Designed miniproteins, single chains, continued (4). Designs and how they scored, part 52

Each design is a single chain, and the fold is of that chain. pLDDT is the mean over its residues in the fold that is shown.

## One batch from the design tools (miniprotein)

Design m13909
Fold by ESMFold2-Fast:
Structure m13909 (fold): chain A 56 residues (1-56)
Amino acid sequence: DEKEISEEMEKLREELEKVKKLSRVEILKIIMEKMKELGLLSDKEVEKFEKLLKEL
C-alpha cells in the first residue's frame, strides 16, 4: 500500500500486545509516552509520572 494506512493500525496493535505482556510499571510508561505524543499530557504531568515511576 502506497499510503500505508494499515501501518499505523499495526503499530497500535503491537503496542497493545506489548501492554498485555508487560508489568504495570512498563504499562504506565507506555501510556505516558503515548499520551505525550497525542498531546493529552503536559510536560509537568509527564514529569510527575516519571518521578512516581522512578520511586516505585
Scores: mean pLDDT 69

Design m13910
Fold by ESMFold2-Fast:
Formats: structure tokens, C-alpha cells, sequence
Structure m13910 (fold): chain A 79 residues (1-79)
């Protein structure tokens, strides 16, 4: 389904964002700045995926809830 394809794209995005956040934190960058930038990129890409896959409002809300929980779990692990 379109929703399942979008979820796969979110997983790929989150993997890239986690790698980048880990690398930037290891380089001694400000954690708040790293998390803020990652969150901004995540939200922008999530909205782009909703539009790209032409998700219904219900599918978009499911994707947003699922994706936000996963991003927050990564952020909490790295904090």
C-alpha cells in the first residue's frame, strides 16, 4: 500500500538522521542544535512524503503518529 511504502521511506530517513546525529554529537556539536536541525529536516521530509504518496488525511495522521514516536525514541536514546 502507499502507507506501507511511505513507512519504508520514513525508516530509511530515520536511519540516515540517526547516523548524522551520532556523527555530529561525536564531533562535539551542541546537542540542542543537532536535535533541532534533525527535527526540522524530519518534519519537512515527512510532509513531503505525505504529499508524494497522496495519503488520505487518516493515512497521513497514522504516518505522522508512527513516525513521530520513532523519531522521539531515537532522540531519547541519543540524549
Amino acid sequence: SRLEEAKKRVDELLERLEEEMRARLAAGEDPLAVFREAGRRFENELYRLIDEYKLSPEEAEELRSWANARFQAIADELA
Scores: mean pLDDT 86

Design m13911
Fold by ESMFold2-Fast:
Structure m13911 (fold): chain A 80 residues (1-80)
Amino acid sequence: SELRRRAEELLERVDKLAEEFKKNSDKITPQEAALLGIVRAAAHYLLLHLDGISPQEAERELRTIERDVEELEKFLKEKK
């Protein structure tokens, strides 16, 4: 499904971001690292429960996590 594909792509983005955080650990605050952990957990949880929630609810959750990932990507870009 499109929602599952988006959730899987989102998780791949989070995994890539986690690797970039490791490479730039000297520039990343503990608070930013904690936020990455929360976002990663949320993406995993959504993927596990995607089939058990409505498409409308899944879309809302995906948009929220996508926004958080975009914010973290911007934080990293501005520090480079």
Scores: mean pLDDT 81

Design m13912
Fold by ESMFold2-Fast:
Structure m13912 (fold): chain A 47 residues (1-47)
Amino acid sequence: SHMEEYRKKVKELLKKAETVTSPEEARKIMDEFEKIRKEYLEELKKK
């Protein structure tokens, strides 16, 4: 299901954030995290 896919992706991004050392990369990951989270919420509503 889409919800499970997004949740998994969020977890992966979180782990990646732990390994990044540059502020630029951290910001990029945060932005993607926010986007994924928004899509996750949209999917929850749609379902």
Scores: mean pLDDT 75

Design m13913
Fold by ESMFold2-Fast:
Structure m13913 (fold): chain A 90 residues (1-90)
Amino acid sequence: MTWEEIRKEFLEHKDEVETPEYIVLEETEEGREIAEALREKGVDVTIVDANDIEAIKEAIKRILEAKGVSKKDEDIEALAKRLSELAKKI
C-alpha cells in the first residue's frame, strides 16, 4: 500500500472531518520530505515511527483536538493499531 492509501484510510475513518490532515508513520528522510511538501500546501502533518503505537495515538489525539472532534481512547487506540498494521504491509 502507498502512503496516499494510508492517508485515505485515515480520512475515511473520519468521514465528518473534511480537512486534509495526514499522519506520516516514518521518521525517515522520505517521510520528512513528504511532511514538508504537505505542510507547504497547508496540510497538517505529524511524523511518527510506525512501530510506536503510543506516538501514533498521540498524533491522532492532536489532530482530533485541533478539529474539536471527541473520540474515545479505545477508538483512537484501534485507529492507531490499524494505521501501524497498514504501514507494516507496505
Scores: mean pLDDT 60

Design m13914
Fold by ESMFold2-Fast:
Formats: C-alpha cells, sequence, structure tokens
Structure m13914 (fold): chain A 68 residues (1-68)
C-alpha cells in the first residue's frame, strides 16, 4: 500500500549519508540533501519511478514525499 511505499522510500534514502530524512505526521517525509543538484534530481526520479503511490516534489535541495 501507500504506507508500505513510504516506509520503503524512507529506508532507501536512509542508506544515503548525504540525506537527512524527517518524518512528517503518519503519511509524509522530507529529505534534505547536501549532494550535487544532479544527484538530488537522480534520487527524485528514482523515487517517482519506484514509488508511484507517493506524491514526490523537489524544492531546492529538499524532496517531499506524501502517501496518496
Amino acid sequence: GATDALEAAVAMLSQNSTATVTLVGDNAFTATFTADPNTIIGFTLQLMGEFPTLDVTLSGNTITATAK
């Protein structure tokens, strides 16, 4: 389900040392990166591809994902 996708996405991003992941309520997270813009775009596209039940947005160096 969408919650399972959210938990999997958090686990995936938590493997990356350049990402700081913060849970927002029960159905969303933010991930702030200290990486290059191309790397951040790569992670954004990966999240959109692997977790289509998540609403994924990128603003600056911060990815926000919300379960649909």
Scores: mean pLDDT 79

Design m13915
Fold by ESMFold2-Fast:
Formats: sequence, C-alpha cells, structure tokens
Structure m13915 (fold): chain A 99 residues (1-99)
Amino acid sequence: SNEEKLKELEEKIKRNPSAELYYKAGEIYRSLSNYEKALEYYDKAIALDPNFADAYANRGNVYYELGNLEEALNYYQKALELDPNNGEAISNLLKVLSA
C-alpha cells in the first residue's frame, strides 16, 4: 500500500536522506492528492539536487492538478531547461498551452 511504501521511505530517509528518496516520497503524496506534502518533498529533493529535472516536472504536475496553470508552466519550463528531453514536461507543457 502507499502507506507501507511511505513508512519504508521515511525509515530510509531518516537513515540516509537523498534527493531520490525525497522525490519518491513526493510522488506517493501526489498520488494520494496530498499536494502540500508532495510539494514539501519535491522541494527537499531540489534542495539536495538542483538539477533534478523530474522533481521540477512533478512540482509542475501538482500545480496543474490544483488548477494553477501559470505555476505549472513555470515549473515545466524549468524542467526542460535542465533536461530538454523530459517527455513528461514536454507533453504537459503542450497540454497546458492548448487549454
């Protein structure tokens, strides 16, 4: 379950925090529609790895899900500046621009 995955990730983070572990926690919180916690964990991932394009893209996805298209576009653009081949950011940027 997502709760079991979060508990395992929290134990791993407590032992040895990493951008990837924070990012994975953010993804689970986003899937649970806990957008506040999702943003918190994506921000922690970015703080440890400022070049983590996927964390910026998924931060954008949270804003998109909240209906905040301006912020979503901003973060998709940041993801593409770091990784021009980020397929999720490209796809979702085009979706927002076509709305």
Scores: mean pLDDT 87

Design m13916
Fold by ESMFold2-Fast:
Structure m13916 (fold): chain A 88 residues (1-88)
Amino acid sequence: SSSLYAAPEELAEQARELAREAIEAARRGDFQRAAALLTAAMLLAALSEDLETIAEAYEAAAEVEEIEGDFEKAEELRKKAEELREKA
């Protein structure tokens, strides 16, 4: 499949771009698009197996939740990002 041909570095870069697009979608109030982009970003980050990229995806998820007003969920997601960076 096409996913088998993507280098980890390319997956990490794609994850970061999708995460940025998700935050911008959330900032303009398009939470459905933000959720879809964030799901794609998190899947690509996981596939990259890069802990820093996965942590960045969790931080993006936290920012989206904070924009939506779910501060408790945002805090939980930021905590997961910190734990991933400590293991990197």
Scores: mean pLDDT 85

Design m13917
Fold by ESMFold2-Fast:
Structure m13917 (fold): chain A 97 residues (1-97)
Amino acid sequence: AAVAVRRITVFEDTTIEAKDGDVLEVSLVGATATIVLKDGETVTVKVTVLGPSKLVVKNSAGNEKTIDLDEENGTIITYKISVKNGKITVEKLSVSR
C-alpha cells in the first residue's frame, strides 16, 4: 500500500506511537489521545470529535503541545503534525461537520 491508514477509536486516555508518513484517523469519545512522534517525523491526523476531547502531541525529548477539541459532536478536523529539531508544529488542514 502507498499509504498506511490507522483507524483508532479512543474511549479512554490513550497513547498512540506514530511513524513517519502515518495517516491516523482518530475518533475521540470524550477522551485524550496522546500522539508520540520522533524528531524528523510528519503525520496526518484526521480527528472526529464525539464529546469534549483533547489531542496531545509529544516528542521523545518530553516537549508537548495540547489541542483542546471544544467542538460540536461530529466535527472532523484534519491536522498535519511535524517534529523538527525538538519543535512540534501543528497545522490545521481542514474542518468539516
Scores: mean pLDDT 83

Design m13918
Fold by ESMFold2-Fast:
Structure m13918 (fold): chain A 84 residues (1-84)
Amino acid sequence: MSPEELLKELEELLEELKELLKQLEDRKNILKAIGYILRAIGDLLDLERLLKDPSVSEEEKKEAAEKAIKDVKEDIEEIKKLLE
């Protein structure tokens, strides 16, 4: 594929994405729910990384785990409220 053909495909994909984004404006609660899901996944991935780090103390790992579990539980409750 030539650089000019790639640029054309990119412009066509951007146009299609803009049209899809406009359709999502009517589903604001779904977009908010996606945001909470991504935040919860991020918190769990950060926790997994921390738990695998041998330089971090067991006490710090415990405190981080308790905080991340609380934050994820709060995110799940917010997701449930948005997805009726």
Scores: mean pLDDT 75

Design m13919
Fold by ESMFold2-Fast:
Structure m13919 (fold): chain A 86 residues (1-86)
Amino acid sequence: MSDEEMLKMAKEALELARKGRALVDQGLAALKKATTIEEINAAIGTVLRGIGLQTQAYLYGKKAIENSKDEEARKLGEEAIKLAEE
């Protein structure tokens, strides 16, 4: 696997981690404001989608770290994992 492919995967992992975190935050904020069961279900669905993206970011970040000797790819992969764990 090329270092360029690992760098792209690390960048994708970081983007997924950012999107996942934003969705979790959005879903939790919506849940606090929810007054109907439909609103509660929508908020929970948003949180679960965010968690799914964070899990994918963790896996992609870990793969980029394990399969690359590129310092930038490793740094981005580590940042993605850290952000996905928050």
Scores: mean pLDDT 80

Design m13920
Fold by ESMFold2-Fast:
Structure m13920 (fold): chain A 64 residues (1-64)
Amino acid sequence: SAEDKELIEKAIEAIEKGDIEKVREYLRELVKRGVISLEEGLYILELLKQGKKEEAIEILKSKL
């Protein structure tokens, strides 16, 4: 849906800004809406902990 796409775009923006708290909020909402799995959300957070922003963003872009 348009709302799911907007959430993905907001999550990507939060990653680019380094706003990890906003990333957690948007990933949680994406999981609740069934756009990503809980496992995918946790993996994205692990990638960000490792500084792998590009890999995290590519996972989210794959859902657009």
Scores: mean pLDDT 88

Design m13921
Fold by ESMFold2-Fast:
Structure m13921 (fold): chain A 64 residues (1-64)
Amino acid sequence: MAEEVRRLTLARLSPREAAVYELVAREGLSLAEAAERLGISPATVSRHLERADAVAEAVAAELA
């Protein structure tokens, strides 16, 4: 179930949003660590993650 939510979430995200979601949710990186890996600001990572989390919640609700 969690695996299916992740797959559907990634399919709905832009490539940048998907990259942030994978680094934080799958690899367990902090916002600062993800920002360092992607060469962007922590504020930008936070915005992409906020969007990704909203999509993941919508997907989880649709599958319930």
Scores: mean pLDDT 78

Design m13922
Fold by ESMFold2-Fast:
Formats: structure tokens, C-alpha cells, sequence
Structure m13922 (fold): chain A 92 residues (1-92)
């Protein structure tokens, strides 16, 4: 009940930001985090992928997708995404 209300409010806030700027990679990433916290992994993956389409240098999105793939048992894909995140952080 309380958690559902909090998630609904967070989703509404990020969707409002995206209505003003649909190219806001951070807003797509934050929306993905809310769905991830709800255990909605498929929806979270889609939002994180959208963030990477808009900003392929978004190291945090690579890291979180790597973690998501590891949670799903896709270990090779998890390792590839995690390595990309590390490489981007080393360049910054």
C-alpha cells in the first residue's frame, strides 16, 4: 500500500519530466530504477535500454543492465555490460 503509492508517485514524476523532454536519458534511467525496485525486470530493462539509446556513454545504465542480466543468469551478457561501464568510468 505505502510502497505502491510511493512507486506510483515516482513513476508519475519521471513521466512528467519525459513529457517535457522525451530525450532525457536520466529520466528514462530513473523510471527503470523504479520498475527494478518493484521486481518488474522486463520493463526496467526496456527503460534502461532507452536511456542507453539516448546516451550510450551513460556508465550507470551499462552497470545496472549488467547487474540485471546477472540476476537473470545471463552471466556472459552481464560481464560484457559491466566491462563497458568500467571502461566508460576509466575514460571520465
Amino acid sequence: LIAEKRYDEAIAEEKARLAENPDDAVAWFNLGLVYLEQGKYAEAEAYFQKALELDPDFADAWDVLGHLYAMRGELEKAEEYHRKGIALRQRA
Scores: mean pLDDT 82

Design m13923
Fold by ESMFold2-Fast:
Structure m13923 (fold): chain A 105 residues (1-105)
Amino acid sequence: APLTATVAVTVTNTSATPQTLHVEVVVHRGLEARVLASETVTLAAGESYTVNVPVSLLPGETALLQVRVTPLSDPDVVRVTSVAVTATPDGAETRVLGEETLRLP
C-alpha cells in the first residue's frame, strides 16, 4: 500500500519590501508530473509562508519534488528548488538536489 508523507515547503521573502509570490509545487514520478500545490501569497519583508504538501509514494520509492517561486512583480523570473523525496514508514526523507533561477522567454 502507498505511504503518504507530508512535506513542509517554506518560502521566505528575503527582500526589504513586500512581495507577492506565486508558489507552485510539482511532483515528478518517472515520466509523470503532477501539481500538488499552487498558491499566491503576499509576504512582508522577512515573512515566511509554509505549504504542507502530501506526497503518496510506495515504501522506499523516491520522487522528485520541484518548488517554483515566481514574483508577480517580475513573472519572467522563476526560482526553482529540486528535492528528492523518499517515503519511509516513519515519514519521508528529503534531499535537496539543486536551486536555479530561470528567466522565461
Scores: mean pLDDT 76

Design m13924
Fold by ESMFold2-Fast:
Structure m13924 (fold): chain A 74 residues (1-74)
Amino acid sequence: MSREDLEAATLLVAGAAYLSMADREKDPEVKKELYKKAIELFEEARRVSTDPELRALADRYIEEAKKKLKEIEK
């Protein structure tokens, strides 16, 4: 794995952890901030990765987190 792809994988793991924390959070304001942090990490993973599969995985996580964030905002 390239250094960039290892960094991307690490960012995906961190993003997934924030996504999981957000899913368990009961406070809507804190929940929104956790989803936003997850999105930032997934977007960075997508930016640094050179592996098409890691980029596709990041895109899926970004879409999922954005959908969940949008549901809280409404």
Scores: mean pLDDT 84

Design m13925
Fold by ESMFold2-Fast:
Structure m13925 (fold): chain A 84 residues (1-84)
Amino acid sequence: TATATVTVAEDGTATLNLSVDGVLVATGTGARGGSASAQGGGYGAGVGSDEEGTAGLGLVPAGHAGALTGSATAAAGETGVATG
């Protein structure tokens, strides 16, 4: 099982953590209006954010491009969690 979390700071910077079977395997960071990605343990996670700092998160198993296992959103100061 994979879990991706996105935490959005007040400045709109999004931090993405990807964990597989409870172990942190990858981290990515994206600026406000930017993107971040993390890959490991047979999973990929991506985050895109808007100019207001709202981040959208998707989680996909490796080899299943376009088949979202989980998704989440987070606004500035919030955390979103996707599981698969």
Scores: mean pLDDT 73

Design m13926
Fold by ESMFold2-Fast:
Formats: sequence, C-alpha cells, structure tokens
Structure m13926 (fold): chain A 74 residues (1-74)
Amino acid sequence: MEEAEKLVKEAAEHDRLGREYAEKGDIEKALEHYEKAIEKLEEAARLASDDPDKVASLRLAKARVEQEKKKLEE
C-alpha cells in the first residue's frame, strides 16, 4: 500500500509537470512527463491489485492522463 501511494504521488507530480510544459508549448517535455505518469499509475495499480476500488480509481487517473497525452499528439 505505501509503495503504491508513493507511485501515485510521483505520477501526480509528473502529470502536473506535463500540464506545465504543455502550457509553455514544450510538447516534447509534456509528453515525456505524461508517459512517466502513466507508467507510475500502471505500477501502482499492479501493487494495489488486492483492492479493486483502488485499482479502479488508478485506472481512471491513468485514462485521464492518456487522454491529455493523446490531445497533444493530435
């Protein structure tokens, strides 16, 4: 649980940085940070596999970051 929470915190920081770089027009850095956020959310969901509510919330967070990334790639 604690390790999954740490990954969620790190993912949130990368999501924030991705949005910040996107606002600055640095699309390459924004995409890099969104990719790191997605990777950390996937790992957090794997570690929290015994908690279906937690896994569901983490998958929703990942989907949101993936949508922001896709929007920048279009």
Scores: mean pLDDT 83

Design m13927
Fold by ESMFold2-Fast:
Structure m13927 (fold): chain A 83 residues (1-83)
Amino acid sequence: SMEVREMNLEEGLERVDELIEETLKNGYAEAELRFPSVLDANRTGSYFLKKAVELGLIGEAKVIGGDIVLRAMKKELYEELKK
């Protein structure tokens, strides 16, 4: 079990960019990020959702306190799974 390290907003935004790149390469990516602040978790989620929409990805963000779960998927993969 890998310990989830708390990150700052800058680290969170960098992790979002990595998650988006992973999604574009693999069709799907998921990350759980931990922040000391609910505000930074929400800001990271908003940045992620904006990037997902701009790149035509299906994006979901779920905030639980300072923790956020991000999921991204290519639309073509989503449509295949919907069949």
Scores: mean pLDDT 84

Design m13929
Fold by ESMFold2-Fast:
Structure m13929 (fold): chain A 80 residues (1-80)
Amino acid sequence: SVLDEAIEKLKKLYDEGASVEEIIKTLREYAEQARAEGDLKTALFIESIIGLIEIGHFYGVDPKKLIENAIKALEELKKE
C-alpha cells in the first residue's frame, strides 16, 4: 500500500539523515500517488502531516522529531 511504502521510505530517509525538505518532497510524491490511486483518505492524511511538518520546521522544531512524529502518525493510520 502507499502507506507501507511511505513509512518504509521515511524510515530510510531518517536513518540517512535526510533534510526536512527531502522528507516533505517524498511525502508530497506519496500523497500524489494516493490521489492517483483514488485513496483520498491516505492522500489527505499525508497532506495534513506535510502541513504540520512545515509549521514545526518554521518554528524551529528539531527536524528529527518532526520526521519521528510523521512516521508515528502514518503507522497509527495504518492500524485502522
Scores: mean pLDDT 85

Design m13930
Fold by ESMFold2-Fast:
Structure m13930 (fold): chain A 94 residues (1-94)
Amino acid sequence: DEELRRLAERAEEIGRKKLEEAKKYGVKKEEVVKLGEEVIELARELGFPEEEIERLEKMLEHLKNGNEDEWYVGYGYFTGLREFLRAVLERRAR
């Protein structure tokens, strides 16, 4: 519990920093889409329920048709989630 909470807190912190960077310097739609695709693949590898995978896919599709503010939020969200999922996957391998 404690270790998973610390990983989630770190991922949230990373996501917040990336959101601020995206707002300040901009982010390309391409970058957010690629990041979202990586996150969806990681979630599948971790055995996420089909319903959660569909939710992430719908979110990514919405971002493809969204505005720059949505890309900034998506960039922060997917960066944080990617870091969390990678940490969980690494932990499961041990």
Scores: mean pLDDT 83

Design m13931
Fold by ESMFold2-Fast:
Structure m13931 (fold): chain A 95 residues (1-95)
Amino acid sequence: DPAQRKEAIEQARLRGQAAVAVGTAHVEYHQGKSREEIIKITAEALMEEFDAPEELARKLAEAALEVIEERKLPAVISKEELEELADEVLERVEK
């Protein structure tokens, strides 16, 4: 089904954007940057790498920083932890 395939591809792309948002925000957070700088850098990365719309990029960046602030994880995290945080970001953005 072409519609099901298109939906699966869009979901995979959105998940990839969420993972990059978490990874970028996590690095910038542990570098001691301000909330405003972290959101800006993260949103710009998503717009540059994925041609994400500015509104979506900003929502993903804000949700990623919120999750990072709540979890208080160390500077080095596993791939599995990054994927869990990306899933949490998607859940918050798709509400």
Scores: mean pLDDT 81

Design m13932
Fold by ESMFold2-Fast:
Structure m13932 (fold): chain A 55 residues (1-55)
Amino acid sequence: MSREEIVLEAALSILKAGRDFTKELVEKNPDNELLKEDLKRDEEAIKELEKELKE
């Protein structure tokens, strides 16, 4: 396993934790559009990192 793969897996775990926190904030503040956008961006970032890990 390369050093980069380890870093990407660590980053993915951190991003997933951040996404879960943002999701909770969205549920508590459903009128806050910025939080909804943050959640969407977090999920996009996670998806891209998962693609990199498959290589």
Scores: mean pLDDT 79

Design m13933
Fold by ESMFold2-Fast:
Structure m13933 (fold): chain A 65 residues (1-65)
Amino acid sequence: MEHYEKGVELFKQGRYEEAIEHFKEAIKQDPELYEAYQNLAAVLAKIGRLDEAKEYAQKAQELLG
């Protein structure tokens, strides 16, 4: 939970690379935390890493439904 919450805080601050690392750590600790995949996809899209963003967004949708 703490890594996910820190990732969200960093994303809001525009600290995208640090947010990515915290969301990746959140996923390692809870691979079914779809919110971490959603937010990771959003950060990746924001910095122009569109192919990676699409992959994580797809994974989030698979976990949700």
Scores: mean pLDDT 84

Design m13934
Fold by ESMFold2-Fast:
Structure m13934 (fold): chain A 75 residues (1-75)
Amino acid sequence: MKARELVKEAEEYLKKAEAALEAGDEEAAKEYIDKAKEKLQEATNEARKAGDEEALAEAEKLSKRLGELVAKLLA
């Protein structure tokens, strides 16, 4: 199912972004954040088309986590 695959890809990029930020690599963190954001937008669009409420809920949780990470990066 495409939406859930995209959610999984977004989560993987988000984990990489978190690890990069913890290592002090802001450039790598920013790159992975951008990739996670792209995958999350695709996942949300595909989940809405499919009516996949579970994938939408997961995408929403990852979007909140992404927002927290962006706030830490910009602080």
Scores: mean pLDDT 84

Design m13935
Fold by ESMFold2-Fast:
Structure m13935 (fold): chain A 98 residues (1-98)
Amino acid sequence: SAEELRKKVEELVEEGKEALKNKDIEKALEIALELVKLGFEALDKGDIETAKYALEKAEELLKKIEELIKELGATLEQEIKLGVVKLGLAVLKLLLSK
């Protein structure tokens, strides 16, 4: 349901904040990817408002993750996950624009 999807986005946003506070790049990337997946799920179900909200929150989290990676560096697996998140966000943003 729309309410359930929105609640999951809100829960992931809080988990993302915790991961950033702990400087846990791997967990923050996993949460960003899950937000992208929820955005696509919301879009598929016609819940444009939740899809846009998930996109906004994933973009905010990604910006903070990129700042941490500049400071701490990233593993190859983390770089791959970062690329997947960026691609997913670009596609979701394109689909929501038209």
Scores: mean pLDDT 88

Design m13936
Fold by ESMFold2-Fast:
Structure m13936 (fold): chain A 71 residues (1-71)
Amino acid sequence: APVTVRIEVFNEKGELLEERTLTAPDFAGAQALVKAELERIREKAKEPVTVRLTVSAPGLPDVEGEVVIEP
């Protein structure tokens, strides 16, 4: 079953700068997508941002995490 990754990027004021929803065929694909997106966000960051990640798969509880990326 496909895995859905939701990515939300917030600035220091808590304003939503970017929101993306990506799908992967499995958890390995989801891990690769998360890594690629975090690298992309890091390369573009000019100020500290908080990235909220939500990983969803059918029949499983959502896994949530947050990462602070500083330039």
Scores: mean pLDDT 82

Design m13937
Fold by ESMFold2-Fast:
Structure m13937 (fold): chain A 61 residues (1-61)
Amino acid sequence: NAKEDAENALKQARKELPKVTGKSREEALKAYGLGVNYLDKGDYEKAKQYFEEAIKIIKEA
């Protein structure tokens, strides 16, 4: 279910965001914001992609 997958990725990104600071936080927040924008438009595949990108940035920081 694309919508559930996107919403789960959003929740994970939100939980992980406090773990990162500085430039990595700025990059992660940008990806997260794009994910929220696509989720609002109903583009669940792109929303999930951007939330996963935010999580990746956080994990690699």
Scores: mean pLDDT 86

Design m13938
Fold by ESMFold2-Fast:
Structure m13938 (fold): chain A 100 residues (1-100)
Amino acid sequence: SEAALQAKELGNELFKLGRYDEAVEAYTRAIELDPNLEDAAVIYNNRAAALHKLGRLLEAEQDYLKAIELDPNNEEAWNNYRLLLEHERAPPEYIAEKLA
């Protein structure tokens, strides 16, 4: 969907501007318009990063896990999920279990 692609690009621009709440809304719109978008994993990863910046940690975790579910080879989503767990001071053994 062209509208979904435009919403994704708007989210990316808002993220670069540090407008994280508005970026989350734009990414949410992209997912709602086309939940089967070819790069949906990237949208979930980017929304999770914005949610992390906002301190919405449970929502960020859910979106990173969804990104990994949709594309298990998305190294950026795995790295961001690890950084989220490290930021919350999770024990190293817990992080290792989650990344396995």
Scores: mean pLDDT 83

Design m13939
Fold by ESMFold2-Fast:
Structure m13939 (fold): chain A 70 residues (1-70)
Amino acid sequence: LSRRQQVEQQVGQAVLTTMDISMYSTDQDMVKKLRDLVDKAVDALEAGDYDTAEQYLQEFKKLVDELRKS
């Protein structure tokens, strides 16, 4: 897969993870933060800035990991 396709797959997984969390979580502030990070990653991907997209995806993953520990 190209780097673009790899980042697109990661964004897709992040979207699905956010949808799953939003259906079961009552923490709307956290859901909003996850959506904002996904939107920023999508914007960076569309701009061809894969480094920035990966940074937002990394921040997303850290936030999800923190939620799982709580």
Scores: mean pLDDT 81

Design m13940
Fold by ESMFold2-Fast:
Structure m13940 (fold): chain A 110 residues (1-110)
Amino acid sequence: VGYARILINRGETEKAIEILKTLDPNNADVNYNLGLAYYKRGEYEKAIEHYEKALELDPENARAWYNLGLAYYKRGEYEKAAEYFEKALEISPTNKRAKENLEEVKEKLK
């Protein structure tokens, strides 16, 4: 998965997805990086599917909870976004980005 993550960071998301799909589909890191690649492509529905699979396999992945919240936020689903940002903060209380995004989402829900 390390090489696929480098490809995602470079914006080579299609190549990253090709590589990740050849790996174990029951691996949490594989599903997390597939979610990240789809998110960067603006394919939020596919990103959500893979982040949810990653979290079934590794529910303590605060980064996956945070990115799941971002995907729902991009879809305008603010209540779900807030729930997932709160979950990320339960696991990683010092995550400044999750705290800031949660505050922004709560303002939209007023």
Scores: mean pLDDT 83

Design m13941
Fold by ESMFold2-Fast:
Structure m13941 (fold): chain A 68 residues (1-68)
Amino acid sequence: MSEEELEEIKERALETLEEDERLVEESTSLSEEEKARLLAMLEEARRVVLEARSAEELRAGLAEVSAA
């Protein structure tokens, strides 16, 4: 994988996480506890995306976040 491909994947992942964060915050069906849990998970996912050095690390890290 090229450095440009990894950067593109990270950019798209961050955009998706920002949209998901907004949807969680705007939700009227989620409790405050559920919102806090989801926002914490999204923040952890964002950290994984930013810290990933390869697509493999990104996939592994996001899988760990989603398993929580």
Scores: mean pLDDT 78

Design m13942
Fold by ESMFold2-Fast:
Structure m13942 (fold): chain A 90 residues (1-90)
Amino acid sequence: ALSAAGEAVLAAGNAAARAALAGAGPEQAPIAVGGAIAAIGGAIALGLFGDGAAALAGAEAVRAAGAKAGSAAGVAGGAAAIAAARAGAA
């Protein structure tokens, strides 16, 4: 099973991706999805390998994807994921 921090990052990443997709045009959707995939990868790395750096990188990718999609909710979700990853890594 994923660690609690990994699950939090994954949940926040999924929420950010959904929010970004709801506000994004077709050209922005791949960026939002890419960010979500990076966040999921980070969560898996945290859960399986204890790699907080990968989880933080994934969370930051979600925030960046949200910003590119023009989604305030996506940016907020990415920031929450970063906070969750940091808490789990500490």
Scores: mean pLDDT 59

Design m13943
Fold by ESMFold2-Fast:
Structure m13943 (fold): chain A 76 residues (1-76)
Amino acid sequence: SPIDRFIEGAESAIERLERVIENTDDPEELDLIKQQLEAIKKMLEEMRKVATPEQQRRIDELIAKVDELLKKIDEK
């Protein structure tokens, strides 16, 4: 499924961005990461509208993880 492939890709991208957040305090780099996380969240929210209930649960977990990472950036 295209949605399942996107969920897998989003999981990998979020994990990569989490590692970058942990290793940088550069405000410009953090702002770019924030923009990427917000773009991923918007795409996840759109895909949720056409997803199955099982895919929606996975998407909701990823949205929660994005919100956690956005909060970590704001706390730096």
Scores: mean pLDDT 88

